# Designed miniproteins, single chains: the designs that were tried, part 43

Each design is a single chain, and the fold is of that chain. pLDDT is the mean over its residues in the fold that is shown.

## One batch from the design tools (miniprotein)

Design m1475
Fold by ESMFold2-Fast:
Structure m1475 (fold): chain A 94 residues (1-94)
Amino acid sequence: AEERAIELARELGELLSKKSNEEQAELFRELAEEAARLDHPQAAEAAAILRAVAEMASKRTITPEEMEMLARRLSALIGAEEALRLLERAKERL
């Protein structure tokens, strides 16, 4: 699952480069709300990471490499399957 999450995150980074900063920031804010609702001890921390990424995205384009790092961080924090699920929902919104 982690390898799939990393691959999907890179693909999302490429797709995000075609979206406005506002669209990117909104996507990560929505993912943060979803992460906050997870039945997981680290849900709040995962949501905080995604909110920080949303703030960065509002100011600049998030790179595919940064998306890979995000996938690794989320997988370590909430598990690779939950991280993959969040990234799949992100792709559906793009």
Scores: mean pLDDT 84

Design m1476
Fold by ESMFold2-Fast:
Order: sequence, then structure tokens, then C-alpha cells
Structure m1476 (fold): chain A 57 residues (1-57)
Amino acid sequence: GVVQLAMRVGGLSREQAERLVALLRDPSVSPAEAARAAGVSVRTAEGVRTLLESGFE
């Protein structure tokens, strides 16, 4: 799933990946806001958003 991929490619903990994915499921939340809340880079948040928008399971 997307959480597992975020952990593998982003080097994120499960808690960081789950928080990031939950925030990015809301389209009103920017990648920068999600990155700050999850404690990750904006680049990582942008990558995960792209995966979610692509319908990656």
C-alpha cells in the first residue's frame, strides 16, 4: 500500500507515513503543510501525493 511505499522510498517510520498519507488524502491540505505535520521533507510529501493521485494502492 501507499503507507508501505512511503516507508520504503521516503525512509519514514510507520507513524510518519500513516500521518502523512492521512493528511494528504484531504485535497485542501498542501504537501508543505502535510510535510511539516508529519516531520518529513516537502519533496517526500509531494511524492506521496503523486502516488495517491495516481491511484497507487
Scores: mean pLDDT 77

Design m1477
Fold by ESMFold2-Fast:
Structure m1477 (fold): chain A 76 residues (1-76)
Amino acid sequence: SREEIKQLTLEALEAFRALLESLRDELPEEAYRRLLELVERMQAILDSAEVPTDEQIQEIQRLTGELQALLRELFP
């Protein structure tokens, strides 16, 4: 269900945030801040509704694309 997908996505985002925190001194400061901002934006969207809307899912997809692009720049 969408509710289950939301919960799993939030858990994944929390795990990724913890990973970023552990890598803070290893990553360039700007890269760390940009990655953290994308994670926080996705978490905020998911926290805004019990069941994600189609518009919210589309925005999460867009932010995920930005995250993937940034990771490709950091790890070519």
Scores: mean pLDDT 81

Design m1478
Fold by ESMFold2-Fast:
Parts: structure tokens; C-alpha cells; sequence
Structure m1478 (fold): chain A 57 residues (1-57)
């Protein structure tokens, strides 16, 4: 699914298996709490990518 693909893309940005699991759980949690609102999910994913990018700088 599109959601699973997006989760995999974010997970690929980190090497820590524990962080990969937390990322997946967080995205799935937002998906459920937003009733699948694509705009909310997209915003959350972009924020996660920014945080990961800054942590790796």
C-alpha cells in the first residue's frame, strides 16, 4: 500500500532497529487518529524526515 511504502522510506533513513519500529508505530498511530487524513499523514512524515536529517547533521 501507499502508506507501507512511505513507512519504508522513512525507516530507510535510520539504522537503529528500535527507531525503525518506533517510526512505523508512530506513523500508523497518526493514520488511525487522523482517520486516514492524507494531509495530516504527509505533514507528520515530512516532520519526521526533517528531524532525522537534522539528527544526522
Amino acid sequence: SELEKKIEEVKSLVDDPELKEKIEESIKSIYKSSNGDEEVIEYFIEELKEIIKKANA
Scores: mean pLDDT 80

Design m1479
Fold by ESMFold2-Fast:
Structure m1479 (fold): chain A 77 residues (1-77)
Amino acid sequence: MPEEFLKKAKEEAEKLFEEAKKEKSLEEQIKLTQEGIRLLGLSKLPFTPVEDRAKLLEEMEKEQEKAKKELEEKYKK
């Protein structure tokens, strides 16, 4: 399995996370973080460092949850 594939998946997930943070649309933030989480899930094979993957995944999940909560509050008002 090409190591390059795992590196690209991590880099792409990081880019999606950065895009989610800059995105003003809560709906798009949710989509971007969901795609990033999906990419990290597909890269279940070891990539280095493994702690970076766990941290990035957790950060994306927190960002997605924040966006979902803000979206709910937005439509409540």
Scores: mean pLDDT 68

Design m1480
Fold by ESMFold2-Fast:
Structure m1480 (fold): chain A 91 residues (1-91)
Amino acid sequence: GEAEELLREAIKVAKEVAKAMEEGDILKAIGLAIRAIGLIIDAERLIDKHENPEKAKKVIELIRQAILLALQGDVEKALELVKEAEKLLEE
């Protein structure tokens, strides 16, 4: 559904935030983080119409935490949470 498509794009963009931070491109990372947050907000507006709202909420929380950790320089932990979100979304 639309919420799942938004969450898949948010996961992809969150990975790009982590990569930009690893490369030292903080301005690019900030721009990508803003985009990922926008996608999450759009997904949250549709969460009650999702087949599994609790799964969607958990995916959103993992993406939010990953973005914050990446921006704080904890790229390794951020990528771990992004992979967890991706795996959960596939279930």
Scores: mean pLDDT 85

Design m1481
Fold by ESMFold2-Fast:
Structure m1481 (fold): chain A 98 residues (1-98)
Amino acid sequence: MEARAEELAKQGEALKKGAEDGIEMARKAKEAGADPELADKLIELSKQVKDYAEKAIEAARRGDVETAQEHVDKALELAKKADELAEKLGDDVAEKVA
């Protein structure tokens, strides 16, 4: 049980970092003249990923493996949507810089 909780906490920390990096990237892209609606949507999704990741870390640290897994699964679902928006935002920035 403890080893599984540690694994889920590590996964949550990785998801949290990814979400924070996504928020920073979206803000920088918006400053560079990228589509503000795309950037704001990515920021919103990344904030949701971060929230679920933080909840997963908290649950894992108290040994609540079931709740930690649920939050990790939700964070992964939202992270996939954020990755799709990040790709579109990157394409928009590349088009404007070309």
Scores: mean pLDDT 83

Design m1482
Fold by ESMFold2-Fast:
Structure m1482 (fold): chain A 84 residues (1-84)
Amino acid sequence: MKPDLGKIQRLAMKGEEGEKELYELVKKWLEPYIDEFASLSPEQREQLLKAIRYGVENAFLSPEVGKRVADVVEKAIEELLKEK
């Protein structure tokens, strides 16, 4: 399923009010990939997470929005890895 970047950006711009819905959308988008993340070595996971964070932070028009989305993505990956 393709992530709706426009909806993600709008939710991130709402700050605290959009955070719960943003987290749920990001978590649902990442869920199919979590087994692949879990199969990586610790070094590979660290490199992939850094690449994802860099890509997400630079995908949005506002640096503040990009950072907020990147923080939510990192949190969702950590929680999904913990729940396996």
Scores: mean pLDDT 73

Design m1483
Fold by ESMFold2-Fast:
Structure m1483 (fold): chain A 92 residues (1-92)
Amino acid sequence: MAEIEARAREAERLFAEGKRIYEQALKGQLPGGPLSALIGFSEAERLLEESARLYRELYERTGDPVYLEKAAEAEALLEQLRQTRLLLGLGL
């Protein structure tokens, strides 16, 4: 359905943007050095949390388990981001 497709597209955009920012911060490709990386991790976390929330809403409306799988993908990337912050906090 067009409504469900539009919301899924929005959730996918948030996931893709969060992943992009996380990968750029991880590779040191954000302009502005360490401060930009810190801001990047925070923005990526927010975007991935929003994506997971939207996918859960899609599951509630459709009953389609694919949306729970997509929410799980966002949560897995959030866990990677949190582990990366811990490694950076240890001076890596």
Scores: mean pLDDT 79

Design m1484
Fold by ESMFold2-Fast:
Structure m1484 (fold): chain A 70 residues (1-70)
Amino acid sequence: SLDEIEAEILELAKTESAEVAELIKEGIRLLRQGKFEEAERLFVRALLLIDDEELRQRIGRLAHELFQAV
C-alpha cells in the first residue's frame, strides 16, 4: 500500500539526514495532491544529497513504487 511504502521510505531517509527526510515527506505530500512534476523534483533533490549508493538505490526504488501506487 502507499502508506506502507511511505513509512519505509521515510525511515530510510531519516538514517541519511533530516534534510533528505523533509524533502521526501514534502514530495509525498505533493504526490498525494497529484502534483507529479513538483514531487519528482523534490525526490531528485533528495537523491542527489545521498552519498551512499546502496541507500540511494533503495530510496529511488521506493520513490518509483510511490509514483506507481498513486
Scores: mean pLDDT 87

Design m1485
Fold by ESMFold2-Fast:
Structure m1485 (fold): chain A 88 residues (1-88)
Amino acid sequence: RSDELLAEAERLLREADEDVQKAETYLKNGDFDKAKEYAERAIELARRAGELLDQADIPPEVKQRLSNRVVAVLLRAVGILIEIEMGL
């Protein structure tokens, strides 16, 4: 049901946020392999959360807020990957 999809999406977003924070920490410490690993994982978790939100029958306001969280995680994680690629 939609409440189960919503709960799973929230859990995935929480894990994605934790992973992007770890990726940022590893990037600052010069551990580019770990930074890339966690950034890529955060992207996959955020993408899965977005797919669940698209399937959920939830109020538009709730869907918009959570979709904004998906976009925020994706932008942060992609930013980390760009920094690694550029050797920053």
Scores: mean pLDDT 86

Design m1486
Fold by ESMFold2-Fast:
Structure m1486 (fold): chain A 85 residues (1-85)
Amino acid sequence: MEEGLELIRKGSKLITLGTLPVEITGIEKEKNKELIEKGEKLKEEGLKLLKEASKNPDKEKIEKAIEEGKEEGKKIALEEFEKLY
């Protein structure tokens, strides 16, 4: 179960990094698309593992992992932006 939650967190982080403007992240437009695609795949794999590990995956833990990933992605993006300015 923990492994599935980690994949969801990582996937949400990558999606967040890929969706933020290039002016903030410094990540190229083409790389943004690749990050979103990779993040979506990781999130899907994480959800699959959770369903295989438990008949009733903990919805609250899943939502928390998504939010933690989003927050981490935003922090990384802002840190990189602040280093440039």
Scores: mean pLDDT 74

Design m1487
Fold by ESMFold2-Fast:
Structure m1487 (fold): chain A 94 residues (1-94)
Amino acid sequence: SELDEVIEELGKEEILKALEERLANLDALGEKAKERSKLPPEAAEALKKGYREALEHLIEGIRNDKYEEGLKKAEEAVKKGYEEAKKIVEEEKA
């Protein structure tokens, strides 16, 4: 897999460290995003939850050498968070 080669080239440990640092700082990043966005708080929280689950799936995939599975689950988590946030925004307009 080209993805496996890229992860090996960039350093598996370096990528894991970057993802784990992002996950650890997610609450601080979420608060900063809320100050800059006009999104309802519940919609912002749905996006944050999807992004958190995506990071967790990517970390798990890299740790267990299941990169394609981790990426697929991460994409599904982001999509779910986005769809939930969109529904909240649409319900606020009604």
Scores: mean pLDDT 76

Design m1488
Fold by ESMFold2-Fast:
Structure m1488 (fold): chain A 119 residues (1-119)
Amino acid sequence: MEDVEKAKEYIEKAKQALEAGDVETAFRYAMEALKYAVKAGDFELAREASRLIVEAVEKATGETLSPYRREMLERIAILAAKAGLPDLVLPDPELWDGARTSKEAAEQAVAEAERRIAA
């Protein structure tokens, strides 16, 4: 399979789903895009796919995420994809709340998720 081509295809599908307001489909396509971007070793495509995952979360919650929560989710999604996990790894709920205003809480959430993924 051409992993770069699949990543780009799923990125475009995720963008179209976001524009249509289909958050569930957008999230699913963004996750697939991230999987193929990571398999291809294309960090730029991986970052674009992770950003689309964050945009889908923002639309699902009806809230614009803080920069710390956004970066936290992007980093956790990339770590999960590198480990070969098909699903989004959610951060600890207490650390998620802390990451609304705290860069340190966001970094702790990434470290906790990385340990959980490695276990």
Scores: mean pLDDT 81

Design m1489
Fold by ESMFold2-Fast:
Structure m1489 (fold): chain A 110 residues (1-110)
Amino acid sequence: SDELIEKLFEAIRKGNKEEVEKILKELEKKPETDFNKKDSTGNTLLHEIILAVEKLGAEFAIKVIEWLIKNGADLNAKDYSGQTPLDIAMYHPHGREVAKFLLSKGAEIK
């Protein structure tokens, strides 16, 4: 559901871990959900989780990223600036652990 994806974007941006987990539990009942949908800035959920890593914590962010990848999220998706989730993680102040995780899952260095 587009409404659940929009709520998930909001919960991630706010760093609300409880709301993120609640929405993910509801999305488990909807296997046809497109987790590659972009927001108004061209960011996917993977991009936004990495941008919110300071609020979420690296451990929780990695848990959510792994769940999204398992459910069809493209770990190499580009935002409107051509940046992948790995690109953002490598240049983000708190992105080190997430960058290592993405590389372990086969994220491409360009």
Scores: mean pLDDT 85

Design m1490
Fold by ESMFold2-Fast:
Structure m1490 (fold): chain A 65 residues (1-65)
Amino acid sequence: MKIEEEVKREAERISKLLGEKIEVKLEDGKIYVYDYGKDIAKTIAARLRLIALGFELGLEVLYYE
């Protein structure tokens, strides 16, 4: 539960920082990230931050647009 909260909080922070809609789901020990933004640089920045969080939490991160 706390891990899911941290993942959601980080996704919200990134969404606010970049001005893009990012949705996150936690399933089977994996973080599924749905980025609805079209700015490539912002999408890469969000992806890298969420991958780093996944590494810290010991979870695999899967990114979808």
Scores: mean pLDDT 71

Design m1491
Fold by ESMFold2-Fast:
Structure m1491 (fold): chain A 68 residues (1-68)
Amino acid sequence: SLLEEVERLLAESETASPAEQKEIVQELLELAKKSTDEEFVRAALGAVMAIADRLAAQGIDFEIPVVE
């Protein structure tokens, strides 16, 4: 399911480099943008926030990108 994909990407971000974590954030935002399912969008955005907070805790200056 799409929720399993979000959980997998979030888990992968825990062992990923900062650059790879930023790529995972972009993928999650694209998935959220393409979905009309509120639960999926909420899960994807929650994962984005968790990764962004993790990067900030490591001292990495990262702003959540705006997606058109």
Scores: mean pLDDT 76

Design m1492
Fold by ESMFold2-Fast:
Structure m1492 (fold): chain A 74 residues (1-74)
Amino acid sequence: KTAEELLEEGKKLFEEGRYELAIEKYGQAALASEDPELQAEALENAAEAYKKLGREVAAKILEEEAKKLRELAE
């Protein structure tokens, strides 16, 4: 599967309320891509899923990493 396909699978799982599985797919999408913009999107979506699970510290770490990746995408 491509990084884009993994990201879309994660989004579908998130819409279904399957946050742990969505995080797994978002992580796979980030690892499958060399595009910092797609990596940032995957981490931002994973952070939202972590917030749904009450994992605020994990979400904040992923948001900071995504911000750094977006700076690289300039």
Scores: mean pLDDT 85

Design m1493
Fold by ESMFold2-Fast:
Structure m1493 (fold): chain A 74 residues (1-74)
Amino acid sequence: SNLEKAQELLAQFRKIVEEIERKIKAGTLSDEDLSQALAQLSSLLEQIGQLLNLSQSTLDQTKDELAAYLEKLK
């Protein structure tokens, strides 16, 4: 189902966030790592949004909030 596919993509999303958090704690997060992670997370959110029929405004707001959150953690 679309829900099951979205759950699999959400698990991938979580793993990327966990990797970034580990790099922050280790003091090894580069601007390139952050940029690449944000691109991957943005792509996953678009796919999840399509599967769940989320509005573009919800997706855009979520991406902006995620980017701000990760930037603040640096």
Scores: mean pLDDT 81

Design m1494
Fold by ESMFold2-Fast:
Structure m1494 (fold): chain A 63 residues (1-63)
Amino acid sequence: MPLSPETQAVIRTFEATAESIENLEDAKTVLKSQLEIAKKSLPEEAEQLEAYVEELLKKLEEK
């Protein structure tokens, strides 16, 4: 995959957050905060990270 190791680590953190936080609103808040930090650290991958988090949030809301 063309993703950097740093981007892969961030994606794994998003997945772990979504799986570990049972409360939907808390999970959404934490994921949005993590995304903003990740976008500052990985600006070249920011759009891809935003799309991934948006998909995770939609999956969480459909439970």
Scores: mean pLDDT 76

Design m1495
Fold by ESMFold2-Fast:
Structure m1495 (fold): chain A 70 residues (1-70)
Amino acid sequence: SMAQQLQALQNARDVIPYLADTFGISNSTAQAIMNDVIKLRQANPDISHRQLTAYIYQKVFGREPAAPLP
């Protein structure tokens, strides 16, 4: 629902700098990952926090690692 999406967006805002610093990626890259997480949760409202965390790790470790400016 839209309410769940807004809550997820608020959560993404809080964790984006943490993800960027933790994985050595840009804020833009962290934002893209969180946008994917928001879409995934919206499409699958029954998805667990564990599954979402696994998805983030897959996106961080399985995708292109390099930010344009490290």
Scores: mean pLDDT 62

Design m1496
Fold by ESMFold2-Fast:
Structure m1496 (fold): chain A 79 residues (1-79)
Amino acid sequence: MEVALSEEEKDKIAEILQKLVEEGHLTLDEVQEIMAELVEYKEENKIGGKLTRSDAELIAELLREKGAPEEAVEEIRKL
């Protein structure tokens, strides 16, 4: 079942990503790479432009691979 993220959940993801860059846990280039991977994945699989909970799980996994704090990864996964 495809569950679209709410506007508040999307804003929360954006805030978490911004905070990780500001705190020096990730570079802006690493955040852009994560977002590019998500866009490529959606284009390759012909998925429409709505952000879903599955997309949030993918973002969380990519953040973990880039060495983001587990607290931030868990916060995104709870959306």
Scores: mean pLDDT 73

Design m1497
Fold by ESMFold2-Fast:
Structure m1497 (fold): chain A 66 residues (1-66)
Amino acid sequence: MEEDRKALEEFEARYKKNIAELRKKYSGNPEAQRSADRIERFYRDMIERARKGLEELEKKEKQLQQ
């Protein structure tokens, strides 16, 4: 679980950095900005779903211990 959380944080940080660099490099290009927006939204949704899954697993574990 902790390793999965760290992997998600590393993945998020890496893609945020890549997207920010892409936006900076192509700041005057609307098509590149739209592409960056789509990629950012896709990964944000994926990371949120993964975090919710981990949270539900933690809740189930705590309920079984009680």
Scores: mean pLDDT 77

Design m1498
Fold by ESMFold2-Fast:
Structure m1498 (fold): chain A 115 residues (1-115)
Amino acid sequence: VENGVLIVEVEEIDKETVEKILEEAREKNIKIIIIDASKAKSISEEAFEEIVRAAREGYIITILANEEVAKKLNAKLKELEKKDPLTAKRILVLPKDTDIELLIKELQALQIALE
């Protein structure tokens, strides 16, 4: 999808996978990333730290996750929000059945609002 959004499907959320996604986004000059992690069984702490770092650099990162992974991510985001609410606002965790086309429009509006 060309609309300034990078969409990547992943089997796991580890540091190496997140770093590769961020490298591709940087090469393409894209600031909005959707990670379809609906098949991922877990997320590593190092992967979450890389996502937080990217969000601080101005990336908007949405993770599509199953219910179990989403609960773990939302717990981490709640802790981040207490320390860094602006960075936490740039990271979204949504259900795997999210309407991607509608989501893209919402993320583009969020990017304008956060600039």
Scores: mean pLDDT 84

Design m1499
Fold by ESMFold2-Fast:
Structure m1499 (fold): chain A 78 residues (1-78)
Amino acid sequence: SLERAREVLERLLALAEELRARGLAPEEAEIEMMAEINGISRAEARRVRREAAAGVRTPEAERVLEEIALAREAYEAE
């Protein structure tokens, strides 16, 4: 739901603040945030992200793409 997405975004905003303070590149920050939110390894997050970008459209991949978009928006927020 939209409310669920907003809650995820708020959590990502808090995490993004910490990652920006560490000076991570946006792509690395996105992967770290995706791993944290989904409870998976950074390697697994990278793999799923790459598969989604390559056009694998499972429900899991679509959810990951949406979460990546939210993570990017959170990290780029001031």
Scores: mean pLDDT 71

Design m1500
Fold by ESMFold2-Fast:
Structure m1500 (fold): chain A 87 residues (1-87)
Amino acid sequence: SVMDEVEELLEKLREAVENRDIETAKEVIGELSKLLSKHLPEEEVEKLERLGLQVLMDMESNAPLETQLARVEELARAALEALEKAE
């Protein structure tokens, strides 16, 4: 299901953040955006893309790992809630 694919990508993003792997995080965020754009209105995708960009900015600025992971969880919650509402 789309939810399972999104959850898999979010888990990969969490792993990339834990490993300080910015290149993989960028690729995962790109794939997530592409997948979400097939199922969500453009406005909702843009909001989620801004959260993804914030994850990358926090990684590049060497924010505390807990802060970076909290941002990933915020993105995860927002993405899954948007998909549930779209059905």
Scores: mean pLDDT 86

Design m1501
Fold by ESMFold2-Fast:
Structure m1501 (fold): chain A 75 residues (1-75)
Amino acid sequence: ALSPLEQALARLLIEVLRNPDTPEEAVRARLDEIQRRYGLPEEVAEAFRAYLLELARTATPEQRARLIAGLEKLL
């Protein structure tokens, strides 16, 4: 089973995959909230933010749908 931190990160990933036009500032704000709540290190949060933004730019609609379905099974 996923930890609460892993669930929060998975939900953010699903949200960005559903809405690839989500502003970078909004993604940063959500990660700041997760950092405060769960104690995620700044370096890890920054790496995850970069990963989310790259995935939003590069993933096809079919890849996004498949990833969302896989992540939802873990939640």
Scores: mean pLDDT 82

Design m1502
Fold by ESMFold2-Fast:
Structure m1502 (fold): chain A 74 residues (1-74)
Amino acid sequence: SLVDKAREGGEKLIEELRKQGLEEAAEKIERVMKETLEKMEKETDPEKQLQLLAQATLEINRIIEEAKKKEEEK
């Protein structure tokens, strides 16, 4: 299912970020993924499930960009 694929993708991303030393970003993304997956599980419309995943992806990208910017400033 889309929810299962999103869960697996999120878990892999979090593991990769932790391996890179981006622990704070990984923790924030874990929270975003938990909330998004819960909303997707309650949603019956596949198009709305995709929209929820798209919104989560944009937020995740923002978190990663902010984390990388902080590393460049220190």
Scores: mean pLDDT 82

Design m1503
Fold by ESMFold2-Fast:
Structure m1503 (fold): chain A 79 residues (1-79)
Amino acid sequence: FNKEASEAEELLEKALNSLSEEEKKELDELEMKALEAGASQAEVVEIQAKFLAEKGVISEEEAKFITEVYKKAVEKFLS
């Protein structure tokens, strides 16, 4: 679990840092709308992962991996 969490975090951070300033602004807007609608931290990460895959920064498999790892982390600590 710790290895998967570290790997997912590293992948997400690297991918987010590779976005242009314009793409980061677009993602920030999506995150803000999700949070306003009551999205959890795991749901925000899912939005980030899907956005990165849609922009071709990561694969859909990598996006699914990140989402699943963060969802498991939240479920383990909050439920």
Scores: mean pLDDT 78

Design m1504
Fold by ESMFold2-Fast:
Structure m1504 (fold): chain A 74 residues (1-74)
Amino acid sequence: HMLTPIEAIERLPSLSREERIDVLAELGVRIKKLTNGKLTLDQVLAVVEQIARAAGVDLTPEEREEIRKRIESL
């Protein structure tokens, strides 16, 4: 059973570092596609960071950079 994006975000603090990066990168990719390139990569990343913080997760600089790279590659 695949977690919905909302369920994955709600469980974010209990996920492993790698699982958090995967969930947040996928969220960023979806935001990029839904906005049809109207948001910059930095703006997409800022939205992802805000959602992570709202879910109780402060991203490290290393996690932030890994998420950026995964969003940028698509």
Scores: mean pLDDT 78

Design m1505
Fold by ESMFold2-Fast:
Structure m1505 (fold): chain A 84 residues (1-84)
Amino acid sequence: SKRDQLLADIENGIKQAEALIKELEKLNAPQSVIDTAKEAKDSLEKLKADLKAGKISDDEAMQRLIFEEGRVVGVSAYLVSLKK
């Protein structure tokens, strides 16, 4: 279903954020960058819980997912810049 796909996409976002946090910590990235990745992960975990509990619509969840994926992509781009 559309909701099952949304939940899978949110779970994928959480896993990406977790991997990003580990890599940032390994490279001794600035705490503010690590905190941004952690906040994105926490927001995605809350989004998953709210969606499962029926507290948020699928459309609202999609908008929030896009926003948090944007944050993860931004932090990932910063990480890539540290390796150059």
Scores: mean pLDDT 87

Design m1506
Fold by ESMFold2-Fast:
Structure m1506 (fold): chain A 86 residues (1-86)
Amino acid sequence: MQSKIDELIKKMQEKVDAIKAKLASQVSDDVYQQMVTQMNSGVDTSNGQIKSLGEHKKVSVDDLQKISEESLKSLEGFAQDMLKRT
């Protein structure tokens, strides 16, 4: 289970880093820092939930993957909405 949790966390971080790189070129530094702070908070919450569920509850890998995918989709939507308002 831990290796799959680590894989999901790494995949989330890689995708979020790609979003951050795109944002850095499209928004002002002040807006970028606000967005990064909110996205980092969301990632920390999601990763904490995945780790907690993997350790304390009988959950499937598919359940953890769905949580990761929904969290990523939410973060992508937030970034896209902010870009449209800039």
Scores: mean pLDDT 76

Design m1507
Fold by ESMFold2-Fast:
Structure m1507 (fold): chain A 78 residues (1-78)
Amino acid sequence: MVAEKQKAIDELLKTSAEAVEAGSKLSPEQLGYASNLSKTAYGGLLRANGQSAEDALKKAKELLKRVQEKLDEIKKAL
């Protein structure tokens, strides 16, 4: 149980770090939008730390998909 929760938290941290890293590679305006999405994901991870990792993981996956979708859309627009 404890190890399973630790792995879930680790995946959440990895997901958040990936979103932040992706945002850092955008133009100023696009970076602002992506940064806001990344901050939301990171905030969710901080609140989930020691909380229900399962619920936090689901939220992080949803936020990551939105970040990836918007990043993809921005790249296609450019």
Scores: mean pLDDT 56

Design m1508
Fold by ESMFold2-Fast:
Structure m1508 (fold): chain A 88 residues (1-88)
Amino acid sequence: SELAEKGKEYGEKGLEYGMKALKDPLDQEAIEKAKEYADLGGRYANLAEQEALKSGDKELRKKALEAGITAGVAALAVGVAKVVSSKS
């Protein structure tokens, strides 16, 4: 679904910016963008999950879960970047 595709896309962008923040923990722009994209990815993943639950479609459910996992990994990367930033 388009919602799951957007969730995965934003989650991947969140992870990319999170990794940039890990390389330069003082890069507040990278931390902020990582957080923003991780939040967007999570929101679209949640919408995709609601779509999949309403449809009963196992393939839509798999795509929604994949988007959710991607957004979750991005959120974890943001959390790690913040901890590294505070120690650097």
Scores: mean pLDDT 78

Design m1509
Fold by ESMFold2-Fast:
Structure m1509 (fold): chain A 64 residues (1-64)
Amino acid sequence: SQVDDLSGQPLPPSVTAEPKKPGETRLSEAWSELFGGKLHVSEEELEEYLEEQKKKFLEEVKKK
């Protein structure tokens, strides 16, 4: 086919949004997939988040 009209169509949000899976019992596997396999998560993002948490903690500790 030469038209390729379907190629330009945006996917519905239902497909993009991951549906809730009923019956899943193994949470550890879901965690591993979420961190390294299922969704893109950078260590840099995590480090930045931890840095902000440390700053807040220091301010709370310093503040009586």
Scores: mean pLDDT 54

